# Designs tried in a protein design run: designed miniproteins, single chains, continued (5). Part 88

Each design is a single chain, and the fold is of that chain. pLDDT is the mean over its residues in the fold that is shown.

## One batch from the design tools (miniprotein)

Design m19249
Fold by ESMFold2-Fast:
Structure m19249 (fold): chain A 79 residues (1-79)
Amino acid sequence: MKEELIKDAENYVKKAREYEKQGKYDVAARHYATAGILYYDAGEKEKAAEMFRLAADSYEKAGKTKQAENLRKKAEELA
C-alpha cells in the first residue's frame, strides 16, 4: 500500500513538471499538492513538504498568492 502511494505520488510529480513546462502553473500546483498528500499518507513527510513548496511556487506563478501562502505554511509544519 505505501509503495503504491509513493508510485502514485511520483506519477503526479512527473505530470506537474510537464504542466509547468507548458506554463499551466495552476494545474501543475494541483498535481504537486496531490503528490504531497500522497507522500504524507505514505509517511514520507520530508518529500510531502517539498511537494507543498513546489505547489506553492507554482500557485505563486499562477497569481494564486493565498493558495501559495497556505501551502508554504503546510510545508513548514511538516519540515
Scores: mean pLDDT 87

Design m19250
Fold by ESMFold2-Fast:
Structure m19250 (fold): chain A 71 residues (1-71)
Amino acid sequence: EEEEKVQKIIRDFSKAKNLDEMKKLIEKYLKEGVSAETIGKAIRQLVEEGKITPKEANELAVYLAKLKKKL
């Protein structure tokens, strides 16, 4: 179940054209009740697969942490 959610996030992020679209996907997943931990796992896997850079992953992780504090 968690792995299925991680894989869905990875697919959606792979279709995102830029970092701003990925940030919007993070907002959508948090609103849908997906945990920050699950989203973080997907971001880490995207770096391992070479789909995003470590710098981009760090920006997404900071954004995720900021949104989590507002929920």
Scores: mean pLDDT 80

Design m19251
Fold by ESMFold2-Fast:
Structure m19251 (fold): chain A 82 residues (1-82)
Amino acid sequence: MKAGLGIKLKTEPGKEKEAKDIVESLRDMPGVLDVSSVADVKNNTVYTSVIAEDRAAAEKVLEAIKEKVKEATEITATITDL
């Protein structure tokens, strides 16, 4: 069953594009079908949506984001079975 991963990343001011670029780079991870992200510079937030082959792949993407996006001050994430 496919899984959707919705993420809201709060970043340090001026780090929104860096965070977005890191998230977009994860589209090549195994089990990732699609990645979409939007940087909201005014609110220092990056919104991300990932479609993965299964929940395990979605969880691996979330862990990679937590590891790589060091500029994130807050990460809110939801994984939904599709």
Scores: mean pLDDT 84

Design m19252
Fold by ESMFold2-Fast:
Structure m19252 (fold): chain A 61 residues (1-61)
Amino acid sequence: GEEERARLKEAAEKFAEKLKKHYPDAEISVELLDAETAKITFEYKGKKYELLLTLEQLLSL
């Protein structure tokens, strides 16, 4: 439900914040594909990475 989606969003945003702290010049975006999967796009030094992560994976990072 909405609660699971909110938890996923919070976890994904926290992970994106960690990436930004280590790579300040990186462009990072977060998109929720569904209630269980987040897509994090990380662009740094001309290289673009897409990470598809579940809540469990985000909490393990």
Scores: mean pLDDT 81

Design m19253
Fold by ESMFold2-Fast:
Order: structure tokens, then sequence, then C-alpha cells
Structure m19253 (fold): chain A 86 residues (1-86)
């Protein structure tokens, strides 16, 4: 279960990088590795995952080149996949 959630998070992040301003890609990758992934790995409930995703979404508002709608769909898809594993 934990390894499957981690794979979903990594696939989600790979897709998300296409929506990040190339000038900030390194900063976003650093956030993902040092903040997002560790928090996902420590999550014990779906509510913990939702909180981590919400925090990441707010962080990305400063770095995205895509519409809010397109980014929100990626976050919704990731949460749905994690809910199916938990």
Amino acid sequence: MKEEIKKVAEEFFSKLLDYVDPRYRFEVERYFRNVFLPKIEKAKSIEDVEKVLKEAREYLKGYSTASDEEIDKLFEEALKKIREIL
C-alpha cells in the first residue's frame, strides 16, 4: 500500500512538472523531494493526504504556467487514485 501511494505521487509530480514555469522547475522539484514526498510517506489517513495535496496546490500557485482548472484536475486525479489504494 505505501509503495503504491508513493508511485502515484511520483507519477502525479512527473505530470505536474509540465505545468510548472521552467524558471522555477528546480525549486518545485526540491519542494517535492524535501517536503511533499516525505509528508505523503508519513501520511496515515486519506485526510492527511488531502492536507498535503492542498498545501502543495497553494505552493504551486506561484510557479504554474497552466490554468487553475488544469492543475486542479491533476490534483483531483491523484487524490482519487490514492483513495482507491487506501
Scores: mean pLDDT 79

Design m19254
Fold by ESMFold2-Fast:
Structure m19254 (fold): chain A 65 residues (1-65)
Amino acid sequence: SLRDRAVRILVERAGLSRERAERTVDGMLTVDTPVQERVALAELREAGLSEEEAREVLRLARELR
């Protein structure tokens, strides 16, 4: 599923627990403004994701809506 793929990226690339990764994806479901997108991408990069990986997680989360 899209959720499982987003969770896997966060677990494998950022080293998050499955529970924390799932909460992160749920938070990304609420991102709809440019300011929220910029903040979300910055937080994902701080967690250890590349820009490409962070954008992929956000894209997958948006497709879940």
Scores: mean pLDDT 83

Design m19255
Fold by ESMFold2-Fast:
Structure m19255 (fold): chain A 64 residues (1-64)
Amino acid sequence: APSKEALELEIEAALLYMEAAVYELIAERLKEKDPEKAAEYRKKAEELRRRADELLAEARRIEA
């Protein structure tokens, strides 16, 4: 079973990935209507994914 620490990091990473996915969907839908705002949402999604990747890597190190 995963440790509480690893589980908490995995949950936080999952939430950040979901938030990033929502921003990517918003960016796709704004692509033709508002390209500047679409770019902003893409940057936010990218930053959230980077943070999630870091948390997931840390969770894997704890459980290794």
Scores: mean pLDDT 84

Design m19256
Fold by ESMFold2-Fast:
Structure m19256 (fold): chain A 70 residues (1-70)
Amino acid sequence: MEELEKKFDELFELVREGKYDEARQILKSMTKEEREAIRKRAEELLKSPDPEVQLTAAGLLYLIDKVMEE
């Protein structure tokens, strides 16, 4: 749980900074179950009143979908 929260924070920050390749590498190293948990957390952040948080969450979801398609 705690380790997954740490990974989520790192992924979220990387996406916010536009470091998509680094975020993608982390996602590819994770299990499908871990990626699904990150996806659910990002979906909750789409409800944030902060537009920057919403945009970052949408970007993270896009990367997760791309990794899962591969």
Scores: mean pLDDT 80

Design m19257
Fold by ESMFold2-Fast:
Structure m19257 (fold): chain A 92 residues (1-92)
Amino acid sequence: ADVERLRAQLPHVGNPAIRALVELLLDPSVDKEKLVEEVKAYFAAQGYTVTDLKLEVRVEGDRLVARLSGKITAADGTTYDLDLEVSARLPP
């Protein structure tokens, strides 16, 4: 999927892969390093190579904010910049 299209669709998390990533990012039992490796494996299974993948997680007030950034290279050599930010309200 086009990175710009994914970013535009962030308020409408209807993509199953993005929703799964959000659920994993919000799970405190999930190892964030392992999650980065799983994201790389997911894209590799689709024919992409991921470089410089970074996961930043921060708490802002009552919200958890996660930013995933990196570079994705398709099998044809085309490169895309990945910049995905998601947020969810923390339970009380």
Scores: mean pLDDT 62

Design m19259
Fold by ESMFold2-Fast:
Structure m19259 (fold): chain A 81 residues (1-81)
Amino acid sequence: MKSWKELLDEAARLVREAAALAETDPERAFELLREAVRLAQEAYELALKENISDEEWQEFLAKLQEMDRLIAETADRLRAL
């Protein structure tokens, strides 16, 4: 079973791949962004189920904020097309 950290790291990886593909393959980029959001939601549900510590929640939120910045950047590039 994947941990919430593994799910968030995979989601961030997919967002970076989407950013790289945004100009050349926007359909694939959108597909990757949808999968990244799904993985982030699974990570959140898993974190709630495991009742993670306050320190782990701070790490979770920091990773989400970094991912949100990458998603916004990717969306801006997709809108330029």
Scores: mean pLDDT 80

Design m19260
Fold by ESMFold2-Fast:
Structure m19260 (fold): chain A 80 residues (1-80)
Amino acid sequence: MQDVSVITARLRGASPEQARQIAEEVSKVPGTIGTVATDRGIVGVLTESSATDKVIQAIKDAAKKLGLDVDIQVTPVSLR
């Protein structure tokens, strides 16, 4: 059984390029499995459950550097 978390970050007023920059920075966090950035200012992250807090902090730090407001939703997933 693989314990993972899906993290969704909504970046208010972000350009598609800013969302990609955040996704790229977060992809470098140990325990990150994958990242996706959308043209609608959403960054999705799949991470190991143990890395969830570090990934959330990395998203917040990256958004703060760009002057963006972020809303973060976390969904823990247990795979059968």
Scores: mean pLDDT 81

Design m19261
Fold by ESMFold2-Fast:
Structure m19261 (fold): chain A 77 residues (1-77)
Amino acid sequence: DYAKKAEEYAKKAEEALKKGDLESAKEYFKKAAKATSSNPSDMKALLAFGRAGESLLKAGLTEVVREELGKVEKAYA
């Protein structure tokens, strides 16, 4: 289940942020983006990815959020 993987990676990205592990947070967010792009019809996956992206932006990880949002946007175009 691609949607399940996207939600799981998004959750792991947020958990890594809470621990102060910015590198793991970026890695999991990239994995969440790829999983979300693999199943663009799943709203739960998209919402989980968006929520994780908001958390990363608040933590100052603007560059990775911009890059990965662009990749997901292309999958929905």
Scores: mean pLDDT 79

Design m19262
Fold by ESMFold2-Fast:
Structure m19262 (fold): chain A 90 residues (1-90)
Amino acid sequence: MTEAQKLLIQGDRLYAQGKYEEAAELYKKAIELDPNNADAWYNLGVSLSKLGKNEEAIEYLEKAAELYEKKGDTKTAEQVLKQAEEIRKK
């Protein structure tokens, strides 16, 4: 397991506890280690949405969708873009 993957798991635990700001910090560190990790960008976007930072959340979710698409995961990319559109409607 990579260091970036360990940070994602730790961030997920914080997210599950409602500690969205702390989770976002760990996801940012994961992105610094592996900027092509679509899951890290996605988890950062969702965490920011929970904090009411909707504009920033949309930007990071769109980046995650781009990375999922480049990896050939078109279905996940479409789902993430739909989630970003739902945030934009709030």
Scores: mean pLDDT 87

Design m19263
Fold by ESMFold2-Fast:
Structure m19263 (fold): chain A 61 residues (1-61)
Amino acid sequence: MSKLHRQGSLAGGDGRYEEAARLYEEALSIDPNNRITLAGLAVAYERLGRHEEAQRLRQKW
């Protein structure tokens, strides 16, 4: 896992979903098919009310 993925996971655990989404998006720019990072980003998008974007991500795994 990249450092960005770990930082995103920590931000999400702290309720910082906007920061978590940004960090997961950066991690996906490096490894676009990482299922765990895609799942983390989908959760962050759901928490932010970005439901359509979360659903599109879930279709990738």
Scores: mean pLDDT 78

Design m19264
Fold by ESMFold2-Fast:
Formats: sequence, C-alpha cells, structure tokens
Structure m19264 (fold): chain A 60 residues (1-60)
Amino acid sequence: SIKELIDEINRLAESGNREVLLLAAETYLKILNMLLQGKSDEEIKKVLEEGLERIRKALE
C-alpha cells in the first residue's frame, strides 16, 4: 500500500543519512506534483516503489 511504502521510506530516512534524505525528499516532491495534477494512486504507488528502490540501492 501507499502507506506501507511511505512508512518504509521514513524508516530508512531515520538514519539521518544525507543521500537517503535527499532521495526521500525528491520522491515526495514528485508525488506532491503528481497529486496537484490529479494522478492516480496507481501512478503514485509506482513512483514510491521506484524511490524506495533507489534509496535501498544507495545504502548498498
């Protein structure tokens, strides 16, 4: 779900890692813009999944 994806991104951001924080901020800014454009929950979920994958790869 969207909530589960946000909760996981927020959990990873709790580390205070600057790269993770910047990736999370970029992901959330994209979602804010999509919400303003009336994009579907399906499209928002995809962007959250892509953002989470980028964050996980940055921590490897």
Scores: mean pLDDT 86

Design m19265
Fold by ESMFold2-Fast:
Structure m19265 (fold): chain A 75 residues (1-75)
Amino acid sequence: MEEAERYKKLGEEAFARGDYQTAADYYHKAGLIYLEEGDREKAAEAFINTARAYAQAGNLSQAAKSGKLAVDAIS
C-alpha cells in the first residue's frame, strides 16, 4: 500500500503542475501496484487518472489503453 500511495501522490503533484506525461506514468505505476495487491477499485481509479493525464498530454492512444485497464480491473 505505501508504494502505491507514494506513486499516487507523485501523480497528483505532477498533474497539479501540468506535467501530464509524468502524472500518467506515476498514476499507471500506482494502478499496477494496487492491482498486484488485489485492490481492484483503487487500481481502476488510478487507471482512470492515468487515462485523464494521457488525454491532457495529447496521447489519446495511451489514454484509451488506460481506460481499458480501468474497466478490466473491476471486471
Scores: mean pLDDT 87

Design m19266
Fold by ESMFold2-Fast:
Structure m19266 (fold): chain A 62 residues (1-62)
Amino acid sequence: SKYEEEARRIAEFSGRPFEETLRFIEESREKARKAVERLKKEIDEAVERIKEAVEKVAERNE
């Protein structure tokens, strides 16, 4: 894992087992990935809502 060195440093610093520390890093990475994916969906939805609002203002007949 590319996080092996970081896991070793954290394990040494905290006195925790290396394997638990590595799993913690990998779990934190997965949570970050899911957060980014969620944010992308929110941005896409906000952009669509803005487009619809601009189109309705431009129509002037509603």
Scores: mean pLDDT 77

Design m19267
Fold by ESMFold2-Fast:
Structure m19267 (fold): chain A 76 residues (1-76)
Amino acid sequence: SHMEKAEEWEKKADEYEKNGDYATAALYYFLSGVHYERAGQKDKAAESYRKAAELFEKAGTPEGAQVAKEMADKAA
């Protein structure tokens, strides 16, 4: 299900973030947000997209951060 995929991607994102791989963590948080959104979990989707935006900024990818912020605003 989309909910199960969202939780799987979120767990992977957390693991990559803890290892300092901010770029990969941002991508997995973004994917988690997409699946939470498709599952109708608007609040969780917005949180995942905001976390992705933060990590895209840490990774030096401002374009990724901008897209993630826009997705968070639309999901809420």
Scores: mean pLDDT 87

Design m19268
Fold by ESMFold2-Fast:
Structure m19268 (fold): chain A 55 residues (1-55)
Amino acid sequence: DKILEEAREIARKYGLSEEEIELAVLSVKDALEAGADPKTILENLEKSLKEKSKE
């Protein structure tokens, strides 16, 4: 799935481990099942990872 691949690439870009990347993908999948917009999910994922890296 395109969105799951995009989520993996975003997480990998921000230096997450493979295990953390899979957890992020599961979170994205859960949000999709809850009816959230794919674009919003990916933007929120990137924002959270970016904020974590700027601590």
Scores: mean pLDDT 79

Design m19269
Fold by ESMFold2-Fast:
Structure m19269 (fold): chain A 71 residues (1-71)
Amino acid sequence: SMESRIVALEVAAAIVAMSGEPDAAEYMRELAREMAELGASRERLRRTAELVGKSDSEAAEAMREAIREVE
């Protein structure tokens, strides 16, 4: 899951920091934060698709497929 990938990146950043590369570790933490923001945006889009699906099931399905393709 995205949450598992974010946690793995945070753990890797801690190891990198312990190896004497604090700037690289901070860059990795920044990437983890960006991934979390992307996940929150996708969740909002999924909720919108559910609401749209109450009136237009085809549009909702297209939205869900588009969400799956977005990085």
Scores: mean pLDDT 75

Design m19270
Fold by ESMFold2-Fast:
Structure m19270 (fold): chain A 76 residues (1-76)
Amino acid sequence: MQKELEALREAVRAGFEQAFEDALAKHSSYEDALAATEAAARELSSVLPPAEGGRAYQELVDEARARMAALAAAEA
């Protein structure tokens, strides 16, 4: 049961990494890529129980914002 939750969290992480890469490839602006990644994080985290899903969504959104900001700063 706890191991099943861990497996779901790992699947969400893998889906998030794919969505982040796809968003960067699909969108020419970091703002649009971030919006697409945040939407994907919401859908991915919805497969988790409500409390875990809410926390996972916030963690993924915070990470996406930080990673997009770092990429934008490196490009400048």
Scores: mean pLDDT 82

Design m19271
Fold by ESMFold2-Fast:
Structure m19271 (fold): chain A 75 residues (1-75)
Amino acid sequence: MSKEEALLKAVKYINEAIRAADAGDDEKVSEFMKKAVEYLKEAGATDEQILNAGRAVADVTGNEKVLEATEKAVK
């Protein structure tokens, strides 16, 4: 997979996680954030960059499950 393709897939899964967070679907938030982290790693993002992105999404959505899922997926 190209770095650009991986980044586009990561953005797709972040958007799906945001929608799931708005719907209160914590299980789907965790699933989509795990996929987003996998694609961010494929795109060459560091663990610190991924955690910072997860925090920003959690702040925007008001859903701490986004950050929890990001932390679990990084480790």
Scores: mean pLDDT 82

Design m19272
Fold by ESMFold2-Fast:
Structure m19272 (fold): chain A 68 residues (1-68)
Amino acid sequence: MKEEIMREVEITLHRMGGFIAYKQGDYEGAVEHYRKALAIDPEDEVARENLARALEALGRTEEAAAVR
């Protein structure tokens, strides 16, 4: 269960980092954090939806549509 615990920690850190970046207006930083969370857990609907929102904030609407 060591790998499972580390994976959960990494997902949580990237979700939190993405949320903080988004709130600070660092939408590019938010995109990077949420992409990393999805690379670890592709089924993470929270990270996927927040990635789409960050991409929309950057005007990258086609990429946002592809993520949803």
Scores: mean pLDDT 80

Design m19273
Fold by ESMFold2-Fast:
Structure m19273 (fold): chain A 80 residues (1-80)
Amino acid sequence: TEELAKEAAELLEKAIKYLEAGDLEKAVKYAEEAARIAAKDPRLRAVAEAAEEAARYARAGDLEKAKKYAEAALTLAKRT
């Protein structure tokens, strides 16, 4: 769990950087990768769900909500 949480956190930090840069395509890519990594462990379900929401809002062009969910997912991943 700790190694998967670290990998998810690194991917979420990249997603947040790309959201701040306005690169929605890369933000979606990294948020989706974070969700896939987190989905491998049931203990990281909340991280996976928040990362999926971040990707969903990024695809819709909603930068504010995408960043909110990516930051929530990152906070949850760092607590593990």
Scores: mean pLDDT 86

Design m19274
Fold by ESMFold2-Fast:
Structure m19274 (fold): chain A 96 residues (1-96)
Amino acid sequence: SVEEELRERVEELVEGLSEALKEYAFETAEKIIELLKENPELSEEEKLEIANTFVEMLGEELELAVEENLSEEEVRAGGAALVEMTKDLIEEVKEE
């Protein structure tokens, strides 16, 4: 499933990272999984594209968090922004 593939890719992405960053990544991924479940009208291909875009964005945020030694508050803000961006992407896909 797209949900299983997303979880597996996040698990690989967070390998070797701190416990706090792992928790952040999985918490954010679960919110994205819930958004995809709330939009059953999306095709499997559309859901996979959204999931792939999210994983790419998450990877960039995690890299930034490590490079810049971001605070827990900054990491949390980044996660909230990723959820909102993914929500906007879902709306865009649904409109077109």
Scores: mean pLDDT 83

Design m19275
Fold by ESMFold2-Fast:
Structure m19275 (fold): chain A 92 residues (1-92)
Amino acid sequence: SKELVEELADYLSEVAKNGAKIKTRVEGGKVYVEISGLSPLQAIALALSLIGFGLDGLDIKVKIEGNTVYAEIGGLTKEQAEELAKELEEAS
């Protein structure tokens, strides 16, 4: 839902404020997010939180590689995808 996307953006903006680096890529109503600069414990905690957004109904896929967390967010309009990507990159 739009509300879950906005909650995700707010959550990831706080993650960026705490020193994480966020890179985004927009592709056809999907946003790919790469979150780095994390400790091992922070990466695990973040991945679990993002999985929680999926359980709440957000179209999100999460992968962890070392201390980097990757998320794929789908089900967005092109405008929603571009706005989410912009907000996340401005926060990091």
Scores: mean pLDDT 84

Design m19276
Fold by ESMFold2-Fast:
Structure m19276 (fold): chain A 93 residues (1-93)
Amino acid sequence: VEELRKRVEEVGGGLLETLKKLGADPSVIETVQQAVELLKQAIKALEQGKKEEAIKKAEEAIKLLQKLNDVQPHPLVEEGIEVAKEIIEAAKK
């Protein structure tokens, strides 16, 4: 779980920094912030044994990140989706 948290912070921080450097619209930055917050909430739920909540929050994050990836594919967005999938798999165990 700690490794997943670190990856969320690294991916989220890197993606936000990249978008700010590119002068992305505030709405895009807000969407990324929402996705990162959902991933953090999913990890917290996973740490608390709230498996169903962790899955739900991770799935919501995937939906937001997938919408961004459909508009502008980026390795950090794809990594964020993979981290969310790993949270879901961890919650199923």
Scores: mean pLDDT 78

Design m19277
Fold by ESMFold2-Fast:
Order: sequence, then C-alpha cells, then structure tokens
Structure m19277 (fold): chain A 94 residues (1-94)
Amino acid sequence: SELEKLEEALKKLEEILAKVTASTDVDEQIELFKEAIEILKKTGNPELIELADKMEELLKKALENKASPAELRLLIGLGLQEAIDLVKELIKKL
C-alpha cells in the first residue's frame, strides 16, 4: 500500500540520518545522502521524486563548486531533515 511504502521510507531515512549524525567522514555522509535520494525515488511518490531530484542537483552543484566538508554536512543534514518532514506530512494526509 502507499502507507506501507511511506512508513518503510520514513524508517530508512531516519536510520540514514542517525548514521550521518554518528559519522565524522564526509565521504560516508555523501554516500548515505545518495542512498536517501534513491529511497525517495523508489517510493514512486511525485513530491518525493521531485525532492530527490532537487537533492541530487544540489549535491552535484556543491561537489562541482568544491564545497567544504562543513558546507556538505550542512546540505546533507538539512536535505535529510526536509525529506523526513515531507514523508511525515504525506503520511498524515493519507
């Protein structure tokens, strides 16, 4: 069901955020962020796919512009929180 897909995505995103918060390695945090993008896309939800595409483009631009580890961590943290908040709002609307 749609609800089960969103609840599973939420669980996985919260696990990813916990791993990002526990990590001091920006390369590991980037890979976890890419995993979050794929989780959002796999839901098939149009709003989550749009957010995933935005997150992917922001990461691409940050890497092309040689963003610092601190700037990358901020982008990753804010992006993951936005994704979690959006999934929670979509669940509430079902």
Scores: mean pLDDT 91

Design m19278
Fold by ESMFold2-Fast:
Structure m19278 (fold): chain A 68 residues (1-68)
Amino acid sequence: MKSVMELLNEVRKTLSTEQFNAFMDRFIARMAAYNAEHKPDMSNPAQRAEREARAREIIREIYEELLA
């Protein structure tokens, strides 16, 4: 399974600079919203895995939005 960093690197290679800036703005905002709502305990392996899985999902959602 690809890490969040690996997915972000792939997005950076495939999008234009303008699209990548829009992507990162949306990604940061959605991750901040998730962290504020769920307040994940990063010392808990299950909660870290859930946060990473949600981050991967958000990356895919935004990528699809920008290509639509």
Scores: mean pLDDT 80

Design m19279
Fold by ESMFold2-Fast:
Structure m19279 (fold): chain A 79 residues (1-79)
Amino acid sequence: SMAAAIRAEAEALAARSGLDPEERALLERAVEALIAGDREAAAEALLAVHARRVARDGDAAEIAAFEAKAPALKEEFVK
């Protein structure tokens, strides 16, 4: 099914990207929300994965730039 294909792709992406357990849990939540048609919850979970990765690997300026853009990105996702 489409849902199973989306889950399989997300699992493969998580394995390839070296996501930590919290990032994988957020990605799984995003996939389930997307399958359920809850685009707002999916957008929030995806933005949380990105914010966590920026905080882990990025500098303070990159974190601030992401936080400034996050509300607009969330709105774009739920359209």
Scores: mean pLDDT 69

Design m19280
Fold by ESMFold2-Fast:
Structure m19280 (fold): chain A 55 residues (1-55)
Amino acid sequence: MTEEQKQLEKIIESLKKQIEGAKADPRLTPEQRQAVIDFLNDKIEEYKKKIEELK
């Protein structure tokens, strides 16, 4: 695995932790929570595609 792939994997891990934080955040409305989760999932898929391009 390249250093670039490792950095992208760490970004994905960080984004997944942010999703878990959003799920547990009582300050967010249900609509805000879903919007944040959807946005972060879109970013995760983008970074996964970048990792696939590096294989």
Scores: mean pLDDT 81

Design m19281
Fold by ESMFold2-Fast:
Structure m19281 (fold): chain A 65 residues (1-65)
Amino acid sequence: MLSATQLRVLSALADKGPDTAVSARELAEALGLSQATVSRALRELEALGAVERLADGRYRLAAEP
């Protein structure tokens, strides 16, 4: 039940690789979306456990257990 924006953000993170950290700004530029839209999607995906927020504010795919 992910939104179209959440799916696009996840796909972009997966394309960059499982250990690649990206900022909301970098994803917004890559996807042609506003930084606010991408930041909201990233926060929602973090709440679902799909992405991890790093200490520097960047995000990456959650590590597989």
Scores: mean pLDDT 79

Design m19282
Fold by ESMFold2-Fast:
Structure m19282 (fold): chain A 63 residues (1-63)
Amino acid sequence: KEEELLKKIEDTLKAAGVDPELIERVLELIREKRFDEAAALVAVYDDELALKLAPLIRELAKL
């Protein structure tokens, strides 16, 4: 389930046209359980995208 959520986050970022380097950085923060930092990084890039990802990141934080 963790891998499924990570893939959804990655696919969502790719679909939004986010730079590959930024995508990898966000995924690294999530793998390190630094969810607030990952969300903040996306929000600096695009607030609407951060809001769209918030439920997925929250679900990962429950695992």
Scores: mean pLDDT 80

Design m19283
Fold by ESMFold2-Fast:
Structure m19283 (fold): chain A 98 residues (1-98)
Amino acid sequence: KPKVTVEAPASVAAGGTLTVTVTIEGDQPVRVKVSLYDKKTGELVAEKEAEGVGTHTFTFTNLPAPGTYVVKAKAYIEENGKWKLIDSAEKEVTVVAA
């Protein structure tokens, strides 16, 4: 069964760069979606996609105002002509004033 692991720093400076590493383990063709949400409002700030098993690096450079954000990684496989969510992982990141 494919497994998702997400790695991100606990904090990053406002206006800085957030680098998120997502590792997909398994032997199935997969699509991964990484979303950055404002924890307080639930607003989607940014989203990126990649394909395939292995390690993917996502870089977010347009970080918003200081606050707590959630990075959520979702992995999908194609089953019967549609994409099915197989696993997800999330991590909190604090954006601090520079």
Scores: mean pLDDT 77

Design m19284
Fold by ESMFold2-Fast:
Structure m19284 (fold): chain A 65 residues (1-65)
Amino acid sequence: MKLSDEQLEEIAKKTGLSVATVKKLLKLIEERIEKGEPITYKKLAEETGLSVSTVRKVLRLILQL
């Protein structure tokens, strides 16, 4: 999934994250989907250094776009 820079900035502002962190999270989601691996909030949180709650908030915002 390729989001616009404006969409990435909006997610970053709403979550308090950097745009680079949001991009890293999206890349991990795409890699998991490509490999057919399950997407779990815990694994995404561990790989990004974010809390599970923050990962959930980012994913919810992406689904609303």
Scores: mean pLDDT 77

